# Designed miniproteins, single chains, continued (3): the designs that were tried, part 42

Each design is a single chain, and the fold is of that chain. pLDDT is the mean over its residues in the fold that is shown.

## One batch from the design tools (miniprotein)

Design m9531
Fold by ESMFold2-Fast:
Structure m9531 (fold): chain A 76 residues (1-76)
Amino acid sequence: SNAEKARKIAEKAAEIARSEDPFDRDVGLAFIEIVVGISLAQGDKESARAALEAAIEVTKDDPELRAHLEEGLKSL
């Protein structure tokens, strides 16, 4: 399903976003935003939600990133 694909891609992107390297962190964040953006552009709020929930779970040890992703989830 598209939701499973979005979740899987977002999990990998979120792992990259957990990097201490600023470049990898920004790349990971950008990929999460791309997955959410494409899902919403297609009217697929379920896939956007799945991506954000997966990213939040992976980044739970990063309060700033978690807060940013939680705001995205609230806007769905």
Scores: mean pLDDT 83

Design m9532
Fold by ESMFold2-Fast:
Structure m9532 (fold): chain A 65 residues (1-65)
Amino acid sequence: LSPEELKEKIKEILIKGGISEEKAEELAEYFVETKDIQELAIKAGEIIGAEKAEKIAKEVVELYK
């Protein structure tokens, strides 16, 4: 996947999980730059709770493989 395609797919996963479009774009860009799945899960968890954030992190990892 290109960085743009990866960012868009991660953004869609985050929005589906309950994160706003603005925050989803911010978090998706951060992950594409850093590849830090733990930080993505922590930041998402602050918004939608740890359980939902963990599921999102797993979906992102599956997508990125």
Scores: mean pLDDT 79

Design m9533
Fold by ESMFold2-Fast:
Parts: sequence; structure tokens; C-alpha cells
Structure m9533 (fold): chain A 97 residues (1-97)
Amino acid sequence: PSEKELEAETYIALARIQLVLVRKGIEKLKKMGYTEEAEKFEKQYQEVEALIDRAEELLKDPSKVDEALRVMRQALEKATQLGRETDKAIKKIEKEK
């Protein structure tokens, strides 16, 4: 694989790890009774998954590695932000109890 392919694969791995943490946060919100907030984060989670899937498809074509890398950077950024927002929502709720 090229250096760019390895970079894209690394971003995919990091984004998937971030999504595992987001999923745990969403499940915690559901258990706490904040279903509407959990549904909002679920929709954003699905958007990040769609970007990862698109990047994986682009990586199958060596001529599209730069496009795949751009899409993957966007997915990692969104996954990281979503993780922070989910954590912040949980902490806010815990402070109000």
C-alpha cells in the first residue's frame, strides 16, 4: 500500500474507535431516559458511518486515494466532535441530577 493508503486506513481505524465510544454514550443516554437526545446523536453516528463506508469504497480504486483520504479526514473530525458532544451531554445531565 502507498503511504496515503496507510494514512487513510489509520484514519478509518481511529474513526471506528471513536464511534465505539459514541455508541456507549448513546446507550447511556437511552438508559437515563433521554431518548430524544440519543436519537439526535444516533442520526449523526449514521452520517459518520456513511462517510467511512464511502472512503472504504474509494480506497478500492488507487486513482481515488486522495479523495478517500479527504473523506476519511472529514469522518474522523466528525466522529471526534460527536464523541465530545455526547460526553458533554452526559456530564450536563449528571450535574442536573
Scores: mean pLDDT 83

Design m9535
Fold by ESMFold2-Fast:
Structure m9535 (fold): chain A 82 residues (1-82)
Amino acid sequence: SKIERAKELLKEGNELFKQGKYEEAIEKYEKALELAKDDDILSAQALFQLGKVYEKLGKYEEAEEYYNKAVELMRKVFEKHE
């Protein structure tokens, strides 16, 4: 399923992140986000991981944007349709 593939891509991205392969990790997280677009929790996880990668790259403004998107998405889950 798309959800199972998104979870596997997040796992692959996390492994690349541990190896310092930040650009490859971003590719995996972006693909996971695209597949998880209808799953707010998985989307928030992918957005949070993208924030962490951009922070490691010293791109703090981009990292903050991804963290804010993840937080806002989780807020919507709990406030509107939980």
Scores: mean pLDDT 85

Design m9536
Fold by ESMFold2-Fast:
Structure m9536 (fold): chain A 57 residues (1-57)
Amino acid sequence: AGIYTGEHGQQINIDEVKKEAAALGINSREELEAKDKSALIGKFPQVISRSDILAAL
C-alpha cells in the first residue's frame, strides 16, 4: 500500500486519501482550496492539514 509521511510525521495511506478526496470533488490544489476539508479529516484522523491531502493528489 502507498504510505506517505504527513506534515507532523504521521503515516497516511495515499491511495485511500486520494480516493475519498476525488469522491468529494477534490482532484487538484484549486479544488482543495475551494472545498471544506473537514470531511476528509473526519474520515482519516491522520489527515490534519491541507499539505497532507495535497501530497496525495
Scores: mean pLDDT 67

Design m9537
Fold by ESMFold2-Fast:
Structure m9537 (fold): chain A 84 residues (1-84)
Amino acid sequence: GPLEEAEELLEKAKEATEKGDSVAAAEQALKIAELALRVVEKEKILEAIGLVLRAIGLILDNGPAEEALKIAEEALELLKESLK
């Protein structure tokens, strides 16, 4: 399900971060944010959109892998809360 997929994507984001691949880390964060956007309640849609936009910004700007990992973790937490 979406939780298991998101947990696998977070592991890939961690691996990319350890390798210094900031774009790959941000791409994994974007995928988790997109999964969260599909399942969040209306009240959390703007939060999920914000995570998507932040991940896209990091990809475009070649931003730090640490920030991408933070977005990935925030998106996974939002997804977990939305599935309870």
Scores: mean pLDDT 86

Design m9538
Fold by ESMFold2-Fast:
Structure m9538 (fold): chain A 68 residues (1-68)
Amino acid sequence: HLEAAQRYLKEGRENEKKGDYEKAIESFRKAAEHYERLADETGDESYRQFAEHLRKRAEELEKKLKEK
């Protein structure tokens, strides 16, 4: 559902701004899951591409956590 995807995206961005990378990672991954579902349901590849960007963003934040 688009609303859920947008809410998780907002939460991810808010937590990233607060420096809470662990919560930001979780939220971005949940947003990506919902956007992938939207791509499957609508056939719109832009949702799939956006989900890939969110997954990559979460991976970047994971690297920051590993750097301590």
Scores: mean pLDDT 82

Design m9539
Fold by ESMFold2-Fast:
Structure m9539 (fold): chain A 95 residues (1-95)
Amino acid sequence: SMLDSLKNEEKLELFKKKLEEQLAKDKAYIDANTSDPVERELMKEILDASYEFQLELFKEKLEGKKFSSQEVIDRYRELVERVRREFEERVRAAA
């Protein structure tokens, strides 16, 4: 229903705000504890991608989609591998 859609939008916004707060804390932790600037930036890009993946997954679940733990793991692995590859290509191009 339209009312259920509005409730789902509210749930999504609350989840997004919690993820944004956690993301900011995790980035600050990386900045404080990672001395290599290249590793620091890679870790933050993976973290950003992880955040977006969690938000998309939560949205899909609210829309009634179901997936196995293995499907989630595979999607996340492929995402991290892509982010890492694209980052490494940018670093090589900048050198």
Scores: mean pLDDT 86

Design m9540
Fold by ESMFold2-Fast:
Structure m9540 (fold): chain A 118 residues (1-118)
Amino acid sequence: SVEEKIKEYEERIKKDPNDAKAYLNLGNAYLSLEKYEEAIEYYKKAIELDKSLEAEGLTNIGEAYLKLEKYEKAIEYYEKALAIDPNNKRAWKNLAEAYLKLGDEEKAEEYLEKMKKL
């Protein structure tokens, strides 16, 4: 279960407070429980501990903000993720969704076309 996975990752962090992947996985578990603010904090901690997780963590923070209907924040984090990994189809798709939610249909279409060409 998700709750069992959370306990596993919490035990990993207790044994190794620098286990960045455990923080990323806690973020993913909390995201699946629709606990978006908690997910964001775990993703931020993962990125702080391991910069190799930055593109994935920023994309997942963007998704959490999108679910919170904080569309300008979602856009900010997706743009940061795409600056690191411009081939991230998920970030392009979700960036388009955020712009569509803000009523910017032209930018949404532009970014969906960008995603399709990857």
Scores: mean pLDDT 91

Design m9541
Fold by ESMFold2-Fast:
Structure m9541 (fold): chain A 74 residues (1-74)
Amino acid sequence: ELRELIERARRAIEAGDLEAAIEYARRIAEELERRGHEIEASLVLMFVALAKLTGSLEPVELAVRLAEKVLEEE
């Protein structure tokens, strides 16, 4: 469920757990694609790739904010 995944991703970010944050962001992308938000899902996957490349939580934070915006529109 998208809201639950967003909540878990935020907890991982707060904990500084990069691996968990990346995993939840990846699952957010899968859920967005399932809901027909293909562009947003692709952007989240790009942020996941950037987080892996940089070792930074900042791209995951951007991915979560994007997912939150989609949830508000639903």
Scores: mean pLDDT 86

Design m9542
Fold by ESMFold2-Fast:
Structure m9542 (fold): chain A 72 residues (1-72)
Amino acid sequence: MAEELAERVVRAAVAMAEALRAGDEEAARRAWEELRRAATELLRLAGEEAAREANERALAAAAPLVEELRAA
């Protein structure tokens, strides 16, 4: 269960970065809302350590997209 929430956090973070990169602000907002919900549920269910690990995985997955967006 906690791993499923962690996967949702990672997928939402990647989707948000991809939407921002594409200039789709509405899709980015929806992805951000899903990210916040999944992260909140994960923190509540599995605690701070699981949330931190999921956030690190999300950053690693989204980092290439975020760096390109920042460079633009």
Scores: mean pLDDT 77

Design m9543
Fold by ESMFold2-Fast:
Structure m9543 (fold): chain A 82 residues (1-82)
Amino acid sequence: MQIAREDLPRTLYDFLLERLREERPKTSVIEALIAGKGSEKLPPVDEPPASDEQLEEAARVLARDIARLAGLSEEEIEAAFA
């Protein structure tokens, strides 16, 4: 199958989500990643792994950022996730 430019954000999302599910980072790490910032405090030692919903959000944010760097417009990116 050919990956069209318009499918790139979804392809990146699927790839990143699979990797994040394998790693299962802690909730505060995912929240910091989504915010594009480091945490102002260390996460709790017993913090649970991030939920699937949090991993999906992080994968979506990262896929959008990479697609922008690849030269896709905001309209193309939003259409891919519509």
Scores: mean pLDDT 70

Design m9544
Fold by ESMFold2-Fast:
Structure m9544 (fold): chain A 66 residues (1-66)
Amino acid sequence: MPSAFASLDPEARARAIELVEDLLAAGASPEEIVARLKEEFPELSEEQLAALREQVAAARALRDAL
């Protein structure tokens, strides 16, 4: 599957995934998660951030449905 983090080096990708998982567990909005990622990973493109926002929104919607 396409991954918003595919262009990051392995260490940065691991940190980005950990951050997203922690924020999702805390109930953060997709907007809050994307804002945090922009601050910590400025190398992410607008396209990658948009894809990530969709992925996070889908994960949140799934949690809300359960």
Scores: mean pLDDT 72

Design m9545
Fold by ESMFold2-Fast:
Structure m9545 (fold): chain A 99 residues (1-99)
Amino acid sequence: MTPEEDFRAAAEALRDYAEEIAKTSKNPKVKEAAQRVAELARRFLEEAKPSIGNAAAVTLALMQLYLAKKYEKEGKFDEAVEILESVARHLERLIEENK
């Protein structure tokens, strides 16, 4: 696969899963944090340069969203929010570095 294809697929998966968490979560703070991740993933898809490094970073972020969803299912909402906010901060930094 090309770096462009890998980046796009990973970024779209991250956006879609973050939007799914925002729609399905019962916790308002988890919803808000997931919406922020979805918005930043959308911006990253539009603004960041396709690269193997950026594809890897987005793939790692997606795996962190799966962990956040697991903590939410276990009732660990504060831990889920912390992971989502950490992902949002990392994406925001990567967007700035790719300007």
Scores: mean pLDDT 82

Design m9546
Fold by ESMFold2-Fast:
Structure m9546 (fold): chain A 84 residues (1-84)
Amino acid sequence: EALRRAAEYAREAARAARAGDYEKAREYLIEAAGAAASAPDREAGERVLRLAFEALELIDRGAPGEEVARRAEEAARVAEEAAE
């Protein structure tokens, strides 16, 4: 459940980042991080949480939307793989 939600939010964040909507991307990444932190699978949850925070840091540093989107997509892939 939690990792599935994290994957969904991370994918929304990637779409928002590619659209140039960094405010919405930031909101979705925070939701993804919250869901990941709640995951019973601590190893997978921690990996997703770190990737979500890395994407947030990229936004704060003014990185291109495509770079933010790639990091968010990586978080989504890790979450989907672990959620099964």
Scores: mean pLDDT 85

Design m9547
Fold by ESMFold2-Fast:
Structure m9547 (fold): chain A 57 residues (1-57)
Amino acid sequence: SLVEQARKALEKGKELLEQGDIAGALSAFREAKELAEQAGDEELVKEAEENYKKALE
């Protein structure tokens, strides 16, 4: 499902961020947001956006 794909992209983004790959993490969080928006999962969209913002800090 799109929700499952969005959650996998979110998880990948978190892993990349822990590895210090900020660019990769931002790309994965952007993908997670797009998939979550297509799925209509507003909570998951917000989670992806918050992780994206924190990665930029």
Scores: mean pLDDT 86

Design m9548
Fold by ESMFold2-Fast:
Structure m9548 (fold): chain A 67 residues (1-67)
Amino acid sequence: HMMEEQAKELRDLLRRLTADARTEEEVKLAAIKAANEIIEKYGELSDLALQALADETGRALAALRAR
């Protein structure tokens, strides 16, 4: 299922890119980079990929806020 594949790939990529992020700006840049890579590969962001982007970005920002 293309949408599930996009969502998984986006989540895995964003988690990897945000692993060492220490600022909100770094998280936002990682989110933009991950979204662009999925768009380049698949031509679009599916609704599931958009949900994964929102959820994972929010998680990373919350983790920074807790520090």
Scores: mean pLDDT 82

Design m9549
Fold by ESMFold2-Fast:
Order: sequence, then C-alpha cells, then structure tokens
Structure m9549 (fold): chain A 79 residues (1-79)
Amino acid sequence: STVKALLEEKKVLEGDDLNIALEELGLSDSVKKLIKKIELQSDILVFHTTEILSPDQAVEIARKVVELGFNGIDFIVEE
C-alpha cells in the first residue's frame, strides 16, 4: 500500500502526502477535513484533528487503520 509505505518512510504525513493518504483510505469528506496530519509512533497511527471526533467518525478511521495492518490508533486535538 502506498499509504503504508509513506507512513513507514516519513513517519509524519502532512500537506500533499496527507491528501494522497486520505484519498486512498477512502474516508468521507466530513472526516478528511478534520485531519491535519497522521503520525506513525511505533505501531500506532496518531491522527491530529482540528476538533474532537464523534464516535462514528472515530470508528470510520479505526476500520481503515485495521485494514492497513496497524494495531493501534490514537487521536490528538490540535489547538
């Protein structure tokens, strides 16, 4: 997967790399606009968001993370 390769190489996805990753993950537009960056910390993906996600939005992201073969997810709200 291009997304997995980018995460393993760069550890942090922002800007154009983030946009490519979010498109390949197939996230809804309402979720994509809330994500500022994705960071790979050990074996978990940390999603930096502009606001607190709803449970449904968090579940949508978690399903895609599992499909990529990562075992953990975390969310950080950026001020």
Scores: mean pLDDT 83

Design m9550
Fold by ESMFold2-Fast:
Formats: structure tokens, sequence, C-alpha cells
Structure m9550 (fold): chain A 58 residues (1-58)
């Protein structure tokens, strides 16, 4: 549980930082949305045990 939240936060922070290098800036609300989305996907993956269901990017 705590590991999922830590991974989600790292991925969200990395995404925001990477996009900043390309001139893309996120608002605080957008950062929170990214974090919540990643956490949800990681939780679903852990519960379902089926990574193929999450393989398709939006």
Amino acid sequence: MAEIEERARRLAEGTVAGHRDNGITYTEAQREAILARIRHLLTVEAESGDPLALAAPP
C-alpha cells in the first residue's frame, strides 16, 4: 500500500519534471490529477494481477 503511493508520487514528479524540460508547465490541480490517476492505475494493477489490462496508454 505505502509502496504504491510512493511509486505513484515518483512517477508523477518525474512526468512533471520531464515535461518541464520540454516547455510544458502543469498547474497544481493538474499535478494532483496526474498523481491520483497513476495511483489508481497502480492499485488496479496490484488488485487484478493482470498487467495486460493496463498495457494500452490513453
Scores: mean pLDDT 68

Design m9551
Fold by ESMFold2-Fast:
Structure m9551 (fold): chain A 120 residues (1-120)
Amino acid sequence: SLAERLDRLARRVGEAVDKATELMINLAKEGMDPVEAVKKAGEFLIDEVRRAAEEEGLSPETIDRLVAAAEKAYQKAIETAKELMERGESPVDAAEKAAEVLRITTGQGVGDVIREELAR
């Protein structure tokens, strides 16, 4: 059913967010610029969201909306890392706060798309 496919998508996106946030923080701990760490982790997340949606056989419109939600989360995480670094935060602290923003914004955006699809 569509509900089962969307439930699997939600689990896969949650796992991808966990991996992306771990990657981002670990890269910053290893000395990578936190904005570059967010870019690498965010690109991974966007690719995983697209792949999961395609493999679950969702419509092109729904895939585009899910990817747009992930891209919005990515942009917010980038801006968070930039602002914190400009304010003199440590690279690891900036990456940890950007990871929190990525997680929350991805969850909200993807969750909104799933709820709208289930209401149709």
Scores: mean pLDDT 90

Design m9552
Fold by ESMFold2-Fast:
Structure m9552 (fold): chain A 86 residues (1-86)
Amino acid sequence: SMEKEKENIEKAKEKVKEMIEELKRASETATYPELVELYRKYKEELEKLAKELNLPKEFVEKLLKELEEAFEEAMRRADERVLEIA
């Protein structure tokens, strides 16, 4: 039980890491609406995964915050990139 919970926590961390890297990559080419839609999709996927894996609420909150911070950084980066190529 506890062993499974640790595995589930690690799996969730890895998924969020992948989502963060994808947001970073998307910031190179995506429009602002596309980044917003991608973030919304990832937030929904993370919330669904958290329910399926029965993750601790405090941990889910921390992961959601990390994803939100990555989204804000992606939006900032996209703004800078769009201005450079415009």
Scores: mean pLDDT 82

Design m9554
Fold by ESMFold2-Fast:
Structure m9554 (fold): chain A 82 residues (1-82)
Amino acid sequence: MEEAREYKKKGEEYAKKGDYKEAGEYYEKAYRLLAEEKGVTHPEAQEAAKKAVEAYKKAGDVKAAIEVEVEEAMRIMEEALS
């Protein structure tokens, strides 16, 4: 999917520049799209979530990092219950 791939590229570009908050936001967008299209347990979705969490931690935005971790856990739980 072109949109998720583009968000991953933007996340990588911002991370390379040290703009970790923006990197986290783009990885989070990629995660949400990949989870919807390929499933929350898909390797690409899980990788995007991990990169978003790591980017937010590097930005010092612990709240955003925790929110991504909680969202991933909730989506996995919803899939398991469905």
Scores: mean pLDDT 82

Design m9555
Fold by ESMFold2-Fast:
Structure m9555 (fold): chain A 59 residues (1-59)
Amino acid sequence: SEAAIELAKKLVERLAETIKSLNPEAKVKVEKVGETVFRLTVEVDGEKRVEELDASLLD
């Protein structure tokens, strides 16, 4: 649903802001990679982590 997509976007963006706040040197990126899928990429000290959130799971 559109509401689930909006919620997922806000959750990922808030998480990205929190990570950056706690780790100012972290490279944090949020991307919409599908119609319902958001990708969060975090890079700290050469370690890269990628997590994906599918908004369909929030319906």
Scores: mean pLDDT 81

Design m9557
Fold by ESMFold2-Fast:
Parts: structure tokens; sequence; C-alpha cells
Structure m9557 (fold): chain A 75 residues (1-75)
């Protein structure tokens, strides 16, 4: 269920926003977002894959607010 996965990833991004010094948590969330994007692409869901990659890029850049906005729009 992509919505359930997006909800869990959104909660992860929110937790990272509350812990801005936790670089390991941000790296883990970005990795999970990229893995979810690859899975969506394999299933032919290219729009979801693009959104998940954009969210991962935002997390990697420390733009957690943008990542949260992207994931909220997917729900």
Amino acid sequence: DLKEQARKLLNGVRTASENPENKALRALIAKELREAAREAEKQGDFETAKQLREAAEAVEKGDLEKAEEILEKML
C-alpha cells in the first residue's frame, strides 16, 4: 500500500525535522525514499517515483519542509 508507505516516510521526515542534528536519521530516510521510488518505478508508477525521488533529494539537502510538503500531497 503506497499510501501507508508514504505515511510512514512522512512520519520519518517529521521525526528528522524534530532532530536536525541527527544526520544518520536523515540519511536513512533519504535511502528509504529512494528505495520506495525504485519500487514504484518497477511497478510502472512513474509519477509516484518522481515525487519520492524529489522528496529524497530534499531530505539529502536538509530541506525537510519541502520533503514533508511533497509527501503530504501524495496522501
Scores: mean pLDDT 83

Design m9558
Fold by ESMFold2-Fast:
Structure m9558 (fold): chain A 84 residues (1-84)
Amino acid sequence: MTLSITVPRGGSGTLTLPDGRVYEVVADPFFSSGFLYLVDPETGERTLIGHVMGGETSTVEHDGYRFTLTTSSTTTTLTIEQLP
């Protein structure tokens, strides 16, 4: 299964996995950078698990999923792929 979301500079967006896990991507308003958080749905607590800078692509694996963050001058895109 593959999920993706694209957020504009200064925006944020949330993806919920089928197992109930919630992830938030945040795009910095001033820099070409993006941040990935695991969100506790009961408390709203955010744990930083990945980031990308400077128009680059960053990949991180967490809890059986691969997260790919790509940032540009205008957007940050998160793609989540389930590992086998």
Scores: mean pLDDT 79

Design m9559
Fold by ESMFold2-Fast:
Structure m9559 (fold): chain A 71 residues (1-71)
Amino acid sequence: SDLEEFRRRLEEARDKAVELVKAGMDPQEAVDLFNREGARIFAESKLPRDEATRLLVEETNRLLKEIDAIE
C-alpha cells in the first residue's frame, strides 16, 4: 500500500541518518540529509496531504530524539 511504502521509506531515511551520526557525521548534516530525502518522499507520495504531513512530522521528531540520545 502507499501508506506502508511511505512509512518504510521514511523509516529507512531516519535509520540512515542515525547511523551516519553514530559513524561521526555532523548531526546538522544528517538532519539536512533526512529533510532532503523526506521532502522527496513527500513529493512522490499519493497519500492524503494531512496524513503524509503527520507521518513526516512524527518521523522527524523520532529522528531528533534518537540523535539527541547520541549527543
Scores: mean pLDDT 86

Design m9560
Fold by ESMFold2-Fast:
Structure m9560 (fold): chain A 64 residues (1-64)
Amino acid sequence: SAASQAAEAAGKRVAERIKKGLEAQGKKAEAEAELVDEDTVRITVKVDGEVYENELTAGEALSM
């Protein structure tokens, strides 16, 4: 749906902000966002060899 596409795009913006924030601190970071269902986006952050995952509702991702 259009809402799911908007949520994924919002999640990708959140991931990019996290990546840039970590890179500004001199860290090597990768961040990704993907839809896990129509209402949930998973943000995956890889930094300094560690992997962190958090799930956001579509509303949360769109509000960030």
Scores: mean pLDDT 79

Design m9561
Fold by ESMFold2-Fast:
Structure m9561 (fold): chain A 62 residues (1-62)
Amino acid sequence: GSLTPAQEARVEAALPVVRATKRWLDEAGASPEDVGRFIQKLLDEGKSLEEIAAELERRAAA
């Protein structure tokens, strides 16, 4: 295939983050800048993509 297993796993891990980001933008009226800053903060704190997706979904649902 064109992707390595490691690259494919990264894409799959990122999909929940992308979906949660879209929900937060569409439903809560968050700005792309605020969402990007929040994701970067969680990455800097050593959060996994799975944990980041869960936090974004929590914010979108509120």
Scores: mean pLDDT 74

Design m9562
Fold by ESMFold2-Fast:
Structure m9562 (fold): chain A 64 residues (1-64)
Amino acid sequence: SLEEKIKQLREELERLREEAEEVRKEIEENKENPKKKAILEAVLLSLESAIDLLEELIKKLEEE
């Protein structure tokens, strides 16, 4: 059902947000290593993009 799909998407959104927080912590731990920091920042941008897309999808599904 639509309600079940929305629930699953919200659970995935929560997991992605938790992963993004972990990556932010790793960036802080590696602030003195510019190469590693750049890689981690690229990973964070990918996670934030996925979060934004998933939030938009949930919003559109809830507008039905």
Scores: mean pLDDT 86

Design m9563
Fold by ESMFold2-Fast:
Structure m9563 (fold): chain A 94 residues (1-94)
Amino acid sequence: SDLANKYKDPATRYSTLGEEYYNKKDYDKAIEYYEKALSLEPNNADTWTNLAEAYFKRGDYEKAIEYAEKALSIDPNNKAAKKLLEEAKKKLKE
Protein backbone atom coordinates (compact mmCIF):
# COMPACT_ATOMS: atom_id res chain seq x y z
CA SER A 1 0.00 0.00 0.00
CA ASP A 2 1.02 3.65 -0.51
CA LEU A 3 2.59 4.77 2.79
CA ALA A 4 2.14 8.50 1.96
CA ASN A 5 -1.65 7.96 1.66
CA LYS A 6 -1.67 6.00 4.96
CA TYR A 7 -0.28 8.99 6.91
CA LYS A 8 -2.66 11.50 5.24
CA ASP A 9 -5.88 9.49 5.51
CA PRO A 10 -8.64 10.47 8.00
CA ALA A 11 -8.25 7.16 9.90
CA THR A 12 -4.65 8.09 10.87
CA ARG A 13 -5.83 11.56 12.00
CA TYR A 14 -8.54 10.01 14.21
CA SER A 15 -6.14 7.42 15.72
CA THR A 16 -3.63 10.24 16.47
CA LEU A 17 -6.40 12.21 18.24
CA GLY A 18 -7.27 9.04 20.18
CA GLU A 19 -3.64 8.73 21.33
CA GLU A 20 -3.56 12.43 22.34
CA TYR A 21 -6.69 12.06 24.50
CA TYR A 22 -5.38 8.75 25.93
CA ASN A 23 -2.16 10.55 27.01
CA LYS A 24 -4.34 13.22 28.69
CA LYS A 25 -6.18 10.36 30.48
CA ASP A 26 -9.44 11.33 28.76
CA TYR A 27 -10.28 7.70 27.97
CA ASP A 28 -13.86 8.48 26.86
CA LYS A 29 -12.62 10.79 24.07
CA ALA A 30 -9.77 8.37 23.26
CA ILE A 31 -12.38 5.61 22.73
CA GLU A 32 -14.55 7.94 20.57
CA TYR A 33 -11.66 8.78 18.23
CA TYR A 34 -10.28 5.22 18.04
CA GLU A 35 -13.80 4.02 17.10
CA LYS A 36 -13.95 6.70 14.37
CA ALA A 37 -10.53 5.54 13.08
CA LEU A 38 -11.70 1.89 13.02
CA SER A 39 -14.92 2.82 11.16
CA LEU A 40 -12.59 3.96 8.31
CA GLU A 41 -9.78 1.36 8.72
CA PRO A 42 -11.27 -1.73 10.45
CA ASN A 43 -8.25 -4.02 9.77
CA ASN A 44 -5.73 -1.98 11.83
CA ALA A 45 -4.61 -4.28 14.69
CA ASP A 46 -2.69 -1.47 16.47
CA THR A 47 -5.81 0.74 16.60
CA TRP A 48 -7.89 -2.19 17.98
CA THR A 49 -5.14 -2.68 20.62
CA ASN A 50 -5.24 1.05 21.50
CA LEU A 51 -9.06 0.89 21.79
CA ALA A 52 -8.75 -2.16 24.10
CA GLU A 53 -6.14 -0.35 26.26
CA ALA A 54 -8.46 2.69 26.61
CA TYR A 55 -11.31 0.41 27.77
CA PHE A 56 -8.87 -1.27 30.20
CA LYS A 57 -7.98 2.16 31.67
CA ARG A 58 -11.72 2.86 32.12
CA GLY A 59 -12.04 -0.43 34.08
CA ASP A 60 -14.14 -2.04 31.30
CA TYR A 61 -12.18 -5.29 31.27
CA GLU A 62 -14.77 -7.26 29.26
CA LYS A 63 -14.55 -4.74 26.38
CA ALA A 64 -10.74 -4.70 26.71
CA ILE A 65 -10.72 -8.52 26.25
CA GLU A 66 -13.15 -8.34 23.27
CA TYR A 67 -11.11 -5.74 21.37
CA ALA A 68 -7.69 -7.25 22.24
CA GLU A 69 -8.99 -10.55 20.79
CA LYS A 70 -10.14 -8.60 17.70
CA ALA A 71 -6.59 -7.17 17.34
CA LEU A 72 -5.12 -10.70 17.63
CA SER A 73 -7.55 -12.00 14.97
CA ILE A 74 -5.94 -9.45 12.57
CA ASP A 75 -2.33 -9.80 13.86
CA PRO A 76 -1.77 -12.96 15.99
CA ASN A 77 1.78 -11.77 16.89
CA ASN A 78 0.75 -8.40 18.36
CA LYS A 79 2.62 -8.48 21.70
CA ALA A 80 0.78 -5.46 23.16
CA ALA A 81 -2.62 -7.08 22.47
CA LYS A 82 -1.45 -10.42 24.00
CA LYS A 83 -0.20 -8.67 27.15
CA LEU A 84 -3.38 -6.57 27.47
CA LEU A 85 -5.59 -9.67 27.05
CA GLU A 86 -3.73 -11.45 29.90
CA GLU A 87 -3.89 -8.39 32.21
CA ALA A 88 -7.61 -7.78 31.52
CA LYS A 89 -8.42 -11.45 32.27
CA LYS A 90 -6.50 -11.16 35.56
CA LYS A 91 -8.54 -8.06 36.53
CA LEU A 92 -11.84 -9.93 36.02
CA LYS A 93 -10.65 -12.54 38.61
CA GLU A 94 -9.89 -9.88 41.28
Scores: mean pLDDT 87

Design m9564
Fold by ESMFold2-Fast:
Structure m9564 (fold): chain A 73 residues (1-73)
Amino acid sequence: LSAFSAGDYEKAIEEFEKEIKKNPNNVLALIYLGLAYDELGDKEKAIEYYKKALEIADEATKKLLENMINEIK
């Protein structure tokens, strides 16, 4: 992804929230929502979206998400 500012993260959240309402199992959108919330300092929301992605991700992505969740805790 391109470089993001705080305003870009807020816009990305809005767009990806629309995407997951349409496609709730979109792993990529869930990961990007987690990343965007983490960058904005909303750790609870970041963990929530990473955990949702973890439920449906492949093994390699699960390992990455578990590491990201542990870094937030």
Scores: mean pLDDT 75

Design m9565
Fold by ESMFold2-Fast:
Structure m9565 (fold): chain A 62 residues (1-62)
Amino acid sequence: SLAEEIIDLLSSSNPFLRSKAIDRLRSFGISDDEINEIFQLAIQGKLEEALEKLKELLKKLE
């Protein structure tokens, strides 16, 4: 899914891929505070929690 692809990029050690994921999240209308929460979960290896948080935010934007 798109959300899974974004979390994968965000958890990457490559700063360019992380930057692309952040820009994508901003394009959905997600706030910087919410992006930071997802980013912190992703870098801690809490990928499932990061994914659930992103899916919940995307659901609210639909």
Scores: mean pLDDT 84

Design m9566
Fold by ESMFold2-Fast:
Structure m9566 (fold): chain A 86 residues (1-86)
Amino acid sequence: EKELAEELVELMRKYMELREKAKEAKKEDEEKGKELEKKAEEVKKELDKLLEKATVKSVAAMSAEAIRFVAKTADEIVAQAQAARA
């Protein structure tokens, strides 16, 4: 996941840089500001795709852990209920 995290940080920096450049350029030249805004939107789309990839991996890992936790808890409840009957 280190490579995915590095790509995410790089895209975030690029996106923020382009947004700031777009804001500054918009003050002097609206057309240049719009061009930079479009570039920022393209970087944002790449960022969203990478974030989706990271989220899907994290959700899959969390789901497996949650299922294991629920299974263990259910086994413990059943064991306690059976012990109470004995």
Scores: mean pLDDT 70

